Designed miniproteins, single chains, continued (2). Designs and how they scored, part 67

Each design is a single chain, and the fold is of that chain. pLDDT is the mean over its residues in the fold that is shown.

## One batch from the design tools (miniprotein)

Design m6455
Fold by ESMFold2-Fast:
Structure m6455 (fold): chain A 81 residues (1-81)
Amino acid sequence: SAEEEAIAEEVIATLEKTNPGTALFLRDLWEAIKNNKPITLPQDFVDAVLRSLESVGATLPAEQRAKLAAFIAWLKRWIAS
């Protein structure tokens, strides 16, 4: 959705300055999702990615942490689909 796209883009842009490797990974993941490419992720890989995002979130200001939390919640729903 447009809201999900806006949140993803803002989170990625924020991370590009502090954690470029994580930002690049999220950009590639988001592009795959936008293009409706089927991706099957093992649960351990999913858990590792989510833990990494939550760890990065701890270093961000409150507004950016809230957006990242929304993005993580969206990713969890998408992965569960």
Scores: mean pLDDT 68

Design m6456
Fold by ESMFold2-Fast:
Structure m6456 (fold): chain A 86 residues (1-86)
Amino acid sequence: EKLKKAEEYLKLGLKYWKQGDLEKAVEYFLKAAKLAPGSPVAVRALRLAGIAYLQLGDREKARELFQKALDYDPDDQGARALLEQT
């Protein structure tokens, strides 16, 4: 199932984030988002990838990802708050 695999990629991205490998974290978050577009997993993955880009210093990519998360879920308070702070 694509959704289950997307959740697996999301968890793997979080594992790399905890290890400090933000580039790999972003890679797996974006894989999760592409595999299950429009799903709650994809929305969360896009938001997390945006936060990782902020930590990497790429504010423009972060804004793009937060906006994409809001395009799928306009009520995502986390993505909205992050976009407003960016």
Scores: mean pLDDT 85

Design m6457
Fold by ESMFold2-Fast:
Structure m6457 (fold): chain A 83 residues (1-83)
Amino acid sequence: AEELAKRAIEAAEEGVKYALEAVKIADKSKLPEAIGLVLRAIGAAIQAEIYAKKGDEKGAEEALREAEEVLKEAKKLLEEVKK
């Protein structure tokens, strides 16, 4: 349970790093979409931490999985808008 909360915090921290990198993108047309994905990932990571603290291991795992998937999509989009 505590390990899931730690992973959720790490996912949220990674989301913040992606948001900071996004502001350096020259093509701003896709920036709102990239930021939207990052915010969704952070929200899911926070939800995972809440579930983990309540002892809902299944809920925490599902929310963490969503956070990690959305972070992956955000990273891909940020890489694409650098071109």
Scores: mean pLDDT 71

Design m6458
Fold by ESMFold2-Fast:
Structure m6458 (fold): chain A 62 residues (1-62)
Amino acid sequence: MLSEEEIYEDAVKKLYEAGYKSGEEVLKASGEELNKIIPGYNVSEEAKKKLAELLDKYVKEN
């Protein structure tokens, strides 16, 4: 069973590999667009904001 932290970490990596290079780009995308890249996630507005924050941290650390 994946922890919530592991689930978000995997999602962020997939978004980065798909060409999302900033949290702002994630926030501008629709939930349906994001769900095509990270299928199985509940990409609500709250989840989208969390993914955007984590992607910004991921990009800053790389």
Scores: mean pLDDT 74

Design m6459
Fold by ESMFold2-Fast:
Structure m6459 (fold): chain A 56 residues (1-56)
Amino acid sequence: MSDEEIKKKIEEYRKKIAELKEQLANETDPKKKLKIEMEIGALEVALSVYELILKK
């Protein structure tokens, strides 16, 4: 995967995290909140890994 492709993945994940955080702020169902929080966490980990690869 090229550095440009990794950079694109980083932008896509940042946008998705922002969308999920907005959904979380408007969600009242505890079960749905947990699912959104888990998805945000997974994407934030993936984002940090891609950022480390890009800086390499």
Scores: mean pLDDT 81

Design m6460
Fold by ESMFold2-Fast:
Structure m6460 (fold): chain A 70 residues (1-70)
Amino acid sequence: AEEIAKEIIEEFGLPEEYLPLVTQAFEHAYGVSGDIEVAKEMVKAQVKGLLEGDPEGASERIRKLLEEHL
């Protein structure tokens, strides 16, 4: 979980202080999806939505990822 969170932080150029929050988000996403790659995409969608100011678009993408992978 922490290793994957570090990869996401590096990809988006986030400060390392966000590591605990991203780790928690990944653990939650993994609990919902049951798949590491889907969980990574869910967390990436959340981060992109926040950075772009489009949290609703991020939520819709997450919903589709879960629907396609379940």
Scores: mean pLDDT 72

Design m6461
Fold by ESMFold2-Fast:
Structure m6461 (fold): chain A 70 residues (1-70)
Amino acid sequence: PPPDLEKLLEHMTPEQAELLTLLSEAAEAIRDGTPEALERLEEVMERLREKYPEIAEDLEPAVEAVRARL
């Protein structure tokens, strides 16, 4: 990751660092839009629904858009 992101993660709470990591992984999977990326995206979404359900709900339309393209 970029140096600024590494330094930011060092000063974040574990919860903030986990959320940022999950969001980064979800964004990358949405961008890639492959069947393999969709599997990873679904795994990330399960974790988001468990700890951050409101954020998971906001991302659901983007996840469905990726599924629709496959």
Scores: mean pLDDT 75

Design m6462
Fold by ESMFold2-Fast:
Structure m6462 (fold): chain A 56 residues (1-56)
Amino acid sequence: GAREAAEKAARGGAEAGRAGLSPEAAQTLVYKQALEAGASREQAEEAARRARDAAL
């Protein structure tokens, strides 16, 4: 479901952060991917925030 899509996007964002993307780049990438995966705007923002935190 949409929640599972958002969790998958959050994991991808954490991986991107660990791979050396800047926090802003990781946030933008994960936000876009979460929306493409069917997440709501709120879920996409949460996933993007987690990606940014992982890259910090």
Scores: mean pLDDT 73

Design m6463
Fold by ESMFold2-Fast:
Structure m6463 (fold): chain A 60 residues (1-60)
Amino acid sequence: MEDARRAAEAARAAGTAAGAASAPWEFGKVGYQDGLDGARAAAETGDAEAGVRGAERAAE
């Protein structure tokens, strides 16, 4: 669970940053949502990989 929580935090931060960079017109809405989705999946399933995947998606 510790790894899942860290992955969730990274996913949220990456989502916010990616949103600001790729969706300025939406005030980072899309990137933030992607990060939240990854963080939620990691927290709910305890799947650190889901959190990492969310963070990578948001960062790209």
Scores: mean pLDDT 57

Design m6464
Fold by ESMFold2-Fast:
Structure m6464 (fold): chain A 73 residues (1-73)
Amino acid sequence: MEKGRELLKKGEEAFKNQDYEKAVKYFEEAIPYLDGEERARAYSLLAKAYEKLGDFEKARQYYTESAAVRRAL
């Protein structure tokens, strides 16, 4: 839990600084350590980062993963 939250925060800081490639790496690394709403949020943020990188296919995939996690809550 703590490691996942720390990585999620680092990803959000990278996203805020418009370092979307770094944000993607942190969000991908955070996801295995997160559960429930935090995991769904990490997938949404990962999707937004891919959108900023112009990878709309991956963005759609991760928005779908986020919705699936939320439906299971």
Scores: mean pLDDT 84

Design m6465
Fold by ESMFold2-Fast:
Structure m6465 (fold): chain A 100 residues (1-100)
Amino acid sequence: MEEAKKLYEEAVKAYQEGDYPTALRLFEKALELAPDDPLIKAHYYRVKADLAREQGNEEAAARFYREAIAVLDSAPDTPEMQALKAELRAELERLGAEVE
């Protein structure tokens, strides 16, 4: 748990700095240690969605945002998960508006 938490914190920092490839790698390592952690899994899919969007693959981005939301919908309803779910829904709505 402690090692997964450290990797998660490092991944969040990389994500906030816009280093999506580093964030993805660190979330993958965290998920290897805590495969059933919905917060780590949701962030993993979020980074995949953001990378797909940067590459112009809006269809892949939308799929990964939906996957992240689905993970959180199946998880305990904590304030942190509620906040992340709201952010993911906002990104998905923004992506939908850009496609139309």
Scores: mean pLDDT 82

Design m6466
Fold by ESMFold2-Fast:
Structure m6466 (fold): chain A 74 residues (1-74)
Amino acid sequence: SSLVEDVERSAALTLELAAASPDPEVAEHLRLAAEHALEAARALAAGDEEAAREHLALAVEHARKAAELLAALE
């Protein structure tokens, strides 16, 4: 599979998790993580390594925030 197609499948699952999340802040961070991961993969496919690096950093940051918030929910 292409990198873009693989990331699109992963992002779709992340967006489903965001839609199912009862916490709006968790949902927002999961959505942004998925969107930035998609943009990073598309930038890599286009040869734009700078844009890919920036979007990947944002995707990781939003995923980290979502994980921290999820760990606090009980």
Scores: mean pLDDT 84

Design m6467
Fold by ESMFold2-Fast:
Structure m6467 (fold): chain A 69 residues (1-69)
Amino acid sequence: MDEEAREAVLKGDYEKAAEAYFEIGKKTNNPVAYSAAARYYKLAGDTEKAEEAIQYAKELGNKPLAEKV
C-alpha cells in the first residue's frame, strides 16, 4: 500500500498518490498518512479533499487526549 503511494509520487500522479495515502490513513489511523494525502491533493489542485484529509490528520495527531468535557 505505502509502495503504491510512493510510486504514484515518482510518476507525478499526485491525485493517485493522495488517494493512496488517504486510504493508508483510513486503514491505519495514521495522521502522517492523512497529512501526506492532504499535501498531494493540494498539488493535484483538489483543495476540498486536501481540507478533508487535513481535518482527519488533526483529529488523530494534534488533538490533546486530555480534553476537558
Scores: mean pLDDT 73

Design m6468
Fold by ESMFold2-Fast:
Structure m6468 (fold): chain A 71 residues (1-71)
Amino acid sequence: AAADREALAHGQRGAELMRQGKYEEAVKHFERAAELATDPGLRASFYRGLAIAYEKLGETEKADEYRKKAE
């Protein structure tokens, strides 16, 4: 599906940005990936990405929120 393919592209960019330490930018890509994802499992993987990115930013409450959404 086009939406899930676009979601995966944003997810891949988010992961690359995480590797570069660009956590604020990674958040934006993971947010877009989660919005576009139609598959629940794929969406959950992006929520896990958001949880890790927010944890790296010191945003503990947001990290906890997305960790719960992923499960």
Scores: mean pLDDT 87

Design m6469
Fold by ESMFold2-Fast:
Structure m6469 (fold): chain A 66 residues (1-66)
Amino acid sequence: SAQDAYNRGLAAYARGDLEVAKGAFEAALALDPNYAEAYRNLGKVLEAMGKTEEAEEYFKKAKELE
């Protein structure tokens, strides 16, 4: 489920596995494109990876869905 993919992303992010976290949050969004928390956390991962402009787009999308 989208929730399961999201939870895997959270676990990966907590241990610093940014590539795994990114993939898991992307999987959550593929299953539920209106999942605000997944957009927000994908933004955090992208920011940690130095992809600041890409992160900003995901943060804005998360805000729109609140």
Scores: mean pLDDT 86

Design m6470
Fold by ESMFold2-Fast:
Structure m6470 (fold): chain A 60 residues (1-60)
Amino acid sequence: SPEVERLERELRELEERRRELEEERRREKDPERKAQLEADIAHLERSIALLRERIAELKA
């Protein structure tokens, strides 16, 4: 399905972005910036979970 393919591409992009932010957080030395990165990662993880659920529903 073109819709599933689009959502799977979006999912891959979000997963790559999460990995990039996790690497940034690991290298970050400023505690305020680390806290912001952790918040951004948590937000991204929630978006990824919702997308995974939507893809699963469409494939059912």
Scores: mean pLDDT 87

Design m6471
Fold by ESMFold2-Fast:
Structure m6471 (fold): chain A 58 residues (1-58)
Amino acid sequence: HMEEREIKVPVEGEVDFEAILQKARELGVELLGFSLGDYLTLYVKSDDPEKIEELAKL
């Protein structure tokens, strides 16, 4: 019933993790993990694909 997705966000030297985590929490999207390199990769899980799409608009 839950969908696991990977979201990649371009990084320009700074990342507001607090804002990202707060948005995920507000949408009810479970954050499974993340990695940081040339881009921020979020590994997420949700029972609602629309909420993942909304988070991906970061």
Scores: mean pLDDT 72

Design m6473
Fold by ESMFold2-Fast:
Structure m6473 (fold): chain A 55 residues (1-55)
Amino acid sequence: MSPVLEAPIEEIEKRIKEVEEELKRLIEEGSSASKIAGKAIELIGLRFELDLKLK
């Protein structure tokens, strides 16, 4: 997958932190499984992209 926007590692790390915090809040608030799953998938994708950029 080619990036459509030039995102430095720092920006991806910031986004990961935001998504992790949102996911934690969704779980603590008892949000639906669908919302939690969607956010978890987003987090996995971001972490995968970060790992690729660090290679």
Scores: mean pLDDT 76

Design m6474
Fold by ESMFold2-Fast:
Structure m6474 (fold): chain A 70 residues (1-70)
Amino acid sequence: YDLEAMAEALERHAGASREGARFGLEKALEGDEVARGGLAGSLRRHAGVELGPDTPAEEVLEAIERLARE
C-alpha cells in the first residue's frame, strides 16, 4: 500500500487530516478495530463508498487505495 497516497485521498475525499489519516491507516493495518471502523465510517459519510459496519480491514483499505488511484 502507498500509505501517503491513501492518506492524501482520505484528506481530499473523506474529511480527514493527512496526519490523522496516516495514523489511522497504520493502526488499521495492525488490526485496530476502532481505526478500521473510523475509516469505513468516513468513507460512507464523505466519499459515498458503501461499506458495512463489519467490513473487513482488507476491503476498507482496498476501497481507500482505489480512491487514491482516482
Scores: mean pLDDT 79

Design m6475
Fold by ESMFold2-Fast:
Structure m6475 (fold): chain A 87 residues (1-87)
Amino acid sequence: MAEKVVEAIESGNREELERLVRELLAQDPSKVIPVLSYVAAHRPELLGDVLVVVTSAPLSKELRQQLADALANPKVLTKEELIKELS
């Protein structure tokens, strides 16, 4: 999973990234926070596509707050750090 997410972001594959974000939301919604931070820092042109998927999902109040905080102050994650967060 983690390596596929990084590859989709680096290649700009919007359809694959949306599919992987939906899969993360179904399995562990908290994992979308580091993905959003990485996208915002490295490929901001993909951020809108990811946000559409994330905001369409039923999110907890805590996760919505974490999402808002991450968007206001995005962490600059390395590729290795993103892979660790998604593991």
Scores: mean pLDDT 79

Design m6476
Fold by ESMFold2-Fast:
Structure m6476 (fold): chain A 82 residues (1-82)
Amino acid sequence: MSPEELELEIRLAMSILQYAVLKTTSRNNPEAQKIVDEAEPELDALVEEFLASEDLARRAELVERLEALVRETKAKVDEALA
């Protein structure tokens, strides 16, 4: 694995971990749970496409979209919990 490929794999793993944290913190709030649940199909699709892709540029695009999705989901969860 190239250093560039390894960096993208680490970023993917970190995004998945951050989403798992959001899912955990949302457990006791129905509005926050709904936000997390609504994001899951798009997150799963981005992860699947990343794992299926052999193109480094495409993988970079997908991980940036995944990071944006997690960041947006976190912002919505934080607002629902406020």
Scores: mean pLDDT 87

Design m6477
Fold by ESMFold2-Fast:
Structure m6477 (fold): chain A 63 residues (1-63)
Amino acid sequence: SAEEEKKKIEEELKKAFEEIDRLENLSEEEKEELKKKAKEAAKERLGGAGVVVGVAEIVEGLK
């Protein structure tokens, strides 16, 4: 259901934020930029824009 998908995306976003916060080689400014990108990716998934990769995968791709 749409409600289950939303909950799953929100959980993935939370995990992505935790992963970003663990990146010791990034400044707080860079971490905020990555979190902003993760939020936009999650928003597009919720809007049905056809984002193929999960938020966690996007974060991994930015390393």
Scores: mean pLDDT 67

Design m6478
Fold by ESMFold2-Fast:
Structure m6478 (fold): chain A 57 residues (1-57)
Amino acid sequence: KKELIEKIVEAYKNKDEEKLDELAKEIQKIIPDVEEAQKLTEEIVEELEKLGIKSEK
């Protein structure tokens, strides 16, 4: 769980949208509950956006 968060943060810092999308799919595989998977992904994305980190695409 913590490793997934770190990978998402790194993908954002590298502006790698493709990797970020892959990590989101990986979360869904580990957490089949779409509600939990979406909440986790959304919270991480919101936190990074508050820091002003944006993807190049």
Scores: mean pLDDT 66

Design m6479
Fold by ESMFold2-Fast:
Structure m6479 (fold): chain A 62 residues (1-62)
Amino acid sequence: SELRREAMIEALMGIGKLSREEAEEVIRLGKEGKEEEAIELLKKGGLSEETAENAVKLAKSL
């Protein structure tokens, strides 16, 4: 859903202090099954590994 995708982008920008471009890249990597790359990008943004793993699981469900 486009609405769910936009909500997740806004959440990643707010919580992780990611740019919109970085938030969109996390969703893309998650959907492509590149979970390790998505987790590393979130961790660079300041998220814990557990929070990053949960965010990637949500991205895959979009």
Scores: mean pLDDT 79

Design m6480
Fold by ESMFold2-Fast:
Structure m6480 (fold): chain A 70 residues (1-70)
Amino acid sequence: SRVVVNAVVPADRAQELADAVAGVPGTLDVRVVLQGDEALVTVVTEESALDAVVAAIRAAGGTVTAIEPL
């Protein structure tokens, strides 16, 4: 099963967060959209990698806003 994780991070930390989640085994796609002083991050991951992806987002200073089955 696949899961979509949506997160928000300050724009200047978006690359750090993207690199951190891309390094998690089971991450399938990472999309970053800059929106003013913030970046909206969408991560597609295997369900088995969800906890690791959420931990990576938080460690990089991101806030998880939604988690949805894909």
Scores: mean pLDDT 85

Design m6481
Fold by ESMFold2-Fast:
Structure m6481 (fold): chain A 56 residues (1-56)
Amino acid sequence: LEPETGRKILLEAKKKLEAQGLKAEVDEEKVTIKVPAEASDALSKTLEELLEKAGL
């Protein structure tokens, strides 16, 4: 996965989670996202939806 594509997906996931009142931290240099344990299921669902939308 290209780093630029990964960053866009993670930033969109952060935006969607924060819109639901959940906290998410994105490290754009490492292309990683961190969430509290209570948000892990919401993160997984959001990432699956975004990857499917991106054709991955």
Scores: mean pLDDT 77

Design m6482
Fold by ESMFold2-Fast:
Structure m6482 (fold): chain A 84 residues (1-84)
Amino acid sequence: SSSLAAAAASAAANAAAQAAERQRWIATDEGLKQLEDSLELLKKVKEEDIDALVSAGVMSREEAEERIKKAEEELEKLIEEAKK
């Protein structure tokens, strides 16, 4: 259940980032807020997410860390681009 919650949070963050980017010109403030909220959520669950994925045997620690790092970097990039 905790592993499912962590995976769902990561998937939701990626989906929100993509949706926010596509709707950027219509709802710039809302899009930026969604990206920032997603990044904050990812930061809050980052350690639990990595531990849950490794404990569930879904992937190695290195793979989990890389996946979370990539998601964080993608969100930060979209936030930076949205602020321009």
Scores: mean pLDDT 70

Design m6483
Fold by ESMFold2-Fast:
Structure m6483 (fold): chain A 55 residues (1-55)
Amino acid sequence: MKAVEEAYKTAKELVEKGESIPDAIRKAVEKGLSLGATEAEARFAAAKGVNDAIN
């Protein structure tokens, strides 16, 4: 759970700070994977973080 939450948070914060969407997703996925998320879980969380940042 925490790994997925960190991937979401990382992607959202990076996009809000002006990072490009591809770079934010890559960094968020790396963070999620490092904390034990699967690639699918990390990618889904990162995509959701990006979507919430651009709202």
Scores: mean pLDDT 84

Design m6484
Fold by ESMFold2-Fast:
Structure m6484 (fold): chain A 113 residues (1-113)
Amino acid sequence: DEITEKALEAGKEGDEEHVEELLEVLRNHPSELARLAAARAIGEIGSEEAVEPLLEILLDESAPVFVRVLAAKALGEIGSEEAIEPLEKVAKDPSAPEAVRNAAEEAIKKIKE
């Protein structure tokens, strides 16, 4: 899959110009493997510009649970302290899916370590 290969390449190079394309793959690509690769690449790039879009995905109740989990994991990899408060809110939200709450808790732990 050319999109998956492009996502992995962008992550290796730290190419912030591809962050927007990787976010589109994470939200919309039919392949779960491509979405996983995009989330990993976003995390490896570590761009603060990805934080707000990833928080939007994490907080989007209409987004698939898997995509929201990937957004939380990418936030944990980026390590932005700005993400801690929104992640804590999600982790404590009883209306959020358990998988999303657990991913938010793991992301907070990773950011704080």
Scores: mean pLDDT 80

Design m6485
Fold by ESMFold2-Fast:
Structure m6485 (fold): chain A 65 residues (1-65)
Amino acid sequence: RLEGLIRQIERLFGKKKLSIRQAGAVLSIELGLSIDEAEELIKRKFKKKYVSTREVAELILELKE
């Protein structure tokens, strides 16, 4: 469930916008990627300095399909 994953991420970091490093850490844990691989994936996908918890959760669900 998308909303559940968003809330889980928000509780973990205490905020709705994540740096590339924080988003990469979530992606690494959820998908079993290295931190460096996860950060590069976030950078290529979003091309911006910060990403929302929703953007990260949506990417995780897309990649788990």
Scores: mean pLDDT 80

Design m6486
Fold by ESMFold2-Fast:
Structure m6486 (fold): chain A 95 residues (1-95)
Amino acid sequence: SLIGLLSGLLALLGGYLAVLGSSGAGLPAAIGGAIAGIGAFIIGLYIPGAAGAAAAGAEALGAGVAALAGATSLLGLAGGALGLAGGAAGLAAGA
């Protein structure tokens, strides 16, 4: 449960930073989002039973990449929102 919560928190952070990157915080926030998403994804992959956290991490990573590709694009913002939703689901699954 604790690792599920940590993965969910990292995915939420990744999605949050991706939204910030796409909405004008620029490259540093987008990069931070991608890194946080990678961290959540890796944690989810290595812990059996944290598959939801792995999915949330993958979504956050995708959101970060989308934000990098188009910092002010609607796709980057939508990806960030999906990462946040995935992270919230990860937190709920970890609890």
Scores: mean pLDDT 59

Design m6487
Fold by ESMFold2-Fast:
Structure m6487 (fold): chain A 72 residues (1-72)
Amino acid sequence: SIEEEIKELEEKIKKLEEEKEKLEKELEELEAQPETKENVIRITALKIEIIGLEEEIELLKERIEKLKKELE
């Protein structure tokens, strides 16, 4: 059912948000450390990964909104 699809998408969003929180925490810890070349590379990689997760979360939220309109 559409309701089951919405629930599955909401659960997927929750998991992606948890992953994003872990990466944001790692980013904060690295940004608090001395600026080494290795840390700058990892910080850059984390920022790119966080952006990717944010984009996926937004796409899933858009899918949920479309499904909700079908339920009325």
Scores: mean pLDDT 87

Design m6488
Fold by ESMFold2-Fast:
Order: structure tokens, then C-alpha cells, then sequence
Structure m6488 (fold): chain A 55 residues (1-55)
């Protein structure tokens, strides 16, 4: 499903962000996890992409 695809991409970017910048990446990962719990897949992906742009 589209939601599964968005969740997979979000997880992939979140892991990458934690590897490249553990402090910023872990902070963003907490917010991403809360958005995923709420089913806010597009917002979770957006946050992961914004975090990547800051690294």
C-alpha cells in the first residue's frame, strides 16, 4: 500500500540520518515515531527529509 511505501522510505531516511548525525538524527527519530503512531505518514517522511537536508 502507499502507506507502507511511505513508512519504508521514512524508516530508511531516519536510519541514514542517525548514522550521519546521531544527535540530530535521534531527536528527529522520536518525532518521526510519534507521527507514524498517529498514521501521519506524509508528515513523518517530510520531517525525515528536512532532517536529511540539515545534515
Amino acid sequence: SMAEELAEETERLTVRNVILDPELGLKAAKEVAELLKKGEYEEALRLSRETMAQI
Scores: mean pLDDT 85

Design m6489
Fold by ESMFold2-Fast:
Structure m6489 (fold): chain A 75 residues (1-75)
Amino acid sequence: MDEAITYLKKGEQAEKEGNYEEAARYYLKSADIFEKNGDKELAIQSYEKAAEAFRKAGNLDLASEAIRKAREVMK
C-alpha cells in the first residue's frame, strides 16, 4: 500500500481524536511523499490539511509554512 495514503489515514484518525498536532504531522508526512512521487494534486491537498490542523492546534507558524509548501508545489 502507498505509504502516503497510510499517513493520510493516520492523520484523519488523529484529527477524529482531537489530536490536531499529531494529525498535522501525519498530513505533512503524506504530503512530502506525494510531492516526491510527483502527485501534485494530493501533495497540495495534504499540505492544506496539515496547515488547517496546525492552525487548530495553535501552531500558526507551522500552518503558514505548510501553506507555503502547497503554493510551491503549484509551480
Scores: mean pLDDT 85

Design m6490
Fold by ESMFold2-Fast:
Structure m6490 (fold): chain A 101 residues (1-101)
Amino acid sequence: PSPSQEEILEQFRKELQSKDLEVVERALNSFIAFLESTEDFSPLTIDLIIEMLRIIAQAIKEEKDEEIKSKLEEALKKALELLSKVDDERLQAAVEEIESL
């Protein structure tokens, strides 16, 4: 049984909002591994990636712990670098939006 896209996004948001550095780091590492293993950027996969990037960007804005914030910023930078090679207009627009924040 695979979780729905909505359940994946809700769980990811909850993990990044935890005050547990280990939980945050595992969630971010799982996201980066997902991006590195993704070969088919279907519209549904792009929608999932864009929403996950927005969740990370929002978590950075709300996080007061400098160590957790640093991990969020490192993961976002790595994700944007990996996604810069993907030829998709919607994804590149989202990357540009997030980089301007």
Scores: mean pLDDT 83

Design m6491
Fold by ESMFold2-Fast:
Structure m6491 (fold): chain A 73 residues (1-73)
Amino acid sequence: KEEALRAAKEAVEELRKQGYGDTPEAIGLAARRANEKAGGYGAIYATMLVLGRDEESAEKLYAATQAGKAAAR
């Protein structure tokens, strides 16, 4: 979890330093880089961060997906 969040932050920060804004391309690149380091968890965090959402929002989204899987039939 913490490793995935760190990977997401690093991916987003690096892309912003390279001049990528909050475009769909930047979102896709950040998600891909975070996914390479920390899997789907990192991709979710990177997407939320590029959209200007905070870490809490990313955590809530991931918690919701896990709860949904547990409740699914």
Scores: mean pLDDT 66

Design m6492
Fold by ESMFold2-Fast:
Structure m6492 (fold): chain A 65 residues (1-65)
Amino acid sequence: SEKEKFAETVGKVVRQGGEASGLPAEVVERLAELAREAALNSNDDVEFGQKFQEGKAELRRELAA
């Protein structure tokens, strides 16, 4: 499935970026999962970007609380 393949790819890229930035493993995994969810629930690049940014903003709020 094309959608699943895209979700897997973006999750991998996000995990790689988080690891390279020295983020904790738990945060990296949550970011990768947010990216996969955004990819699976989006029809194009614009929707993906919006949903992923929303997810990251929510995660930042949770971690700051």
Scores: mean pLDDT 83

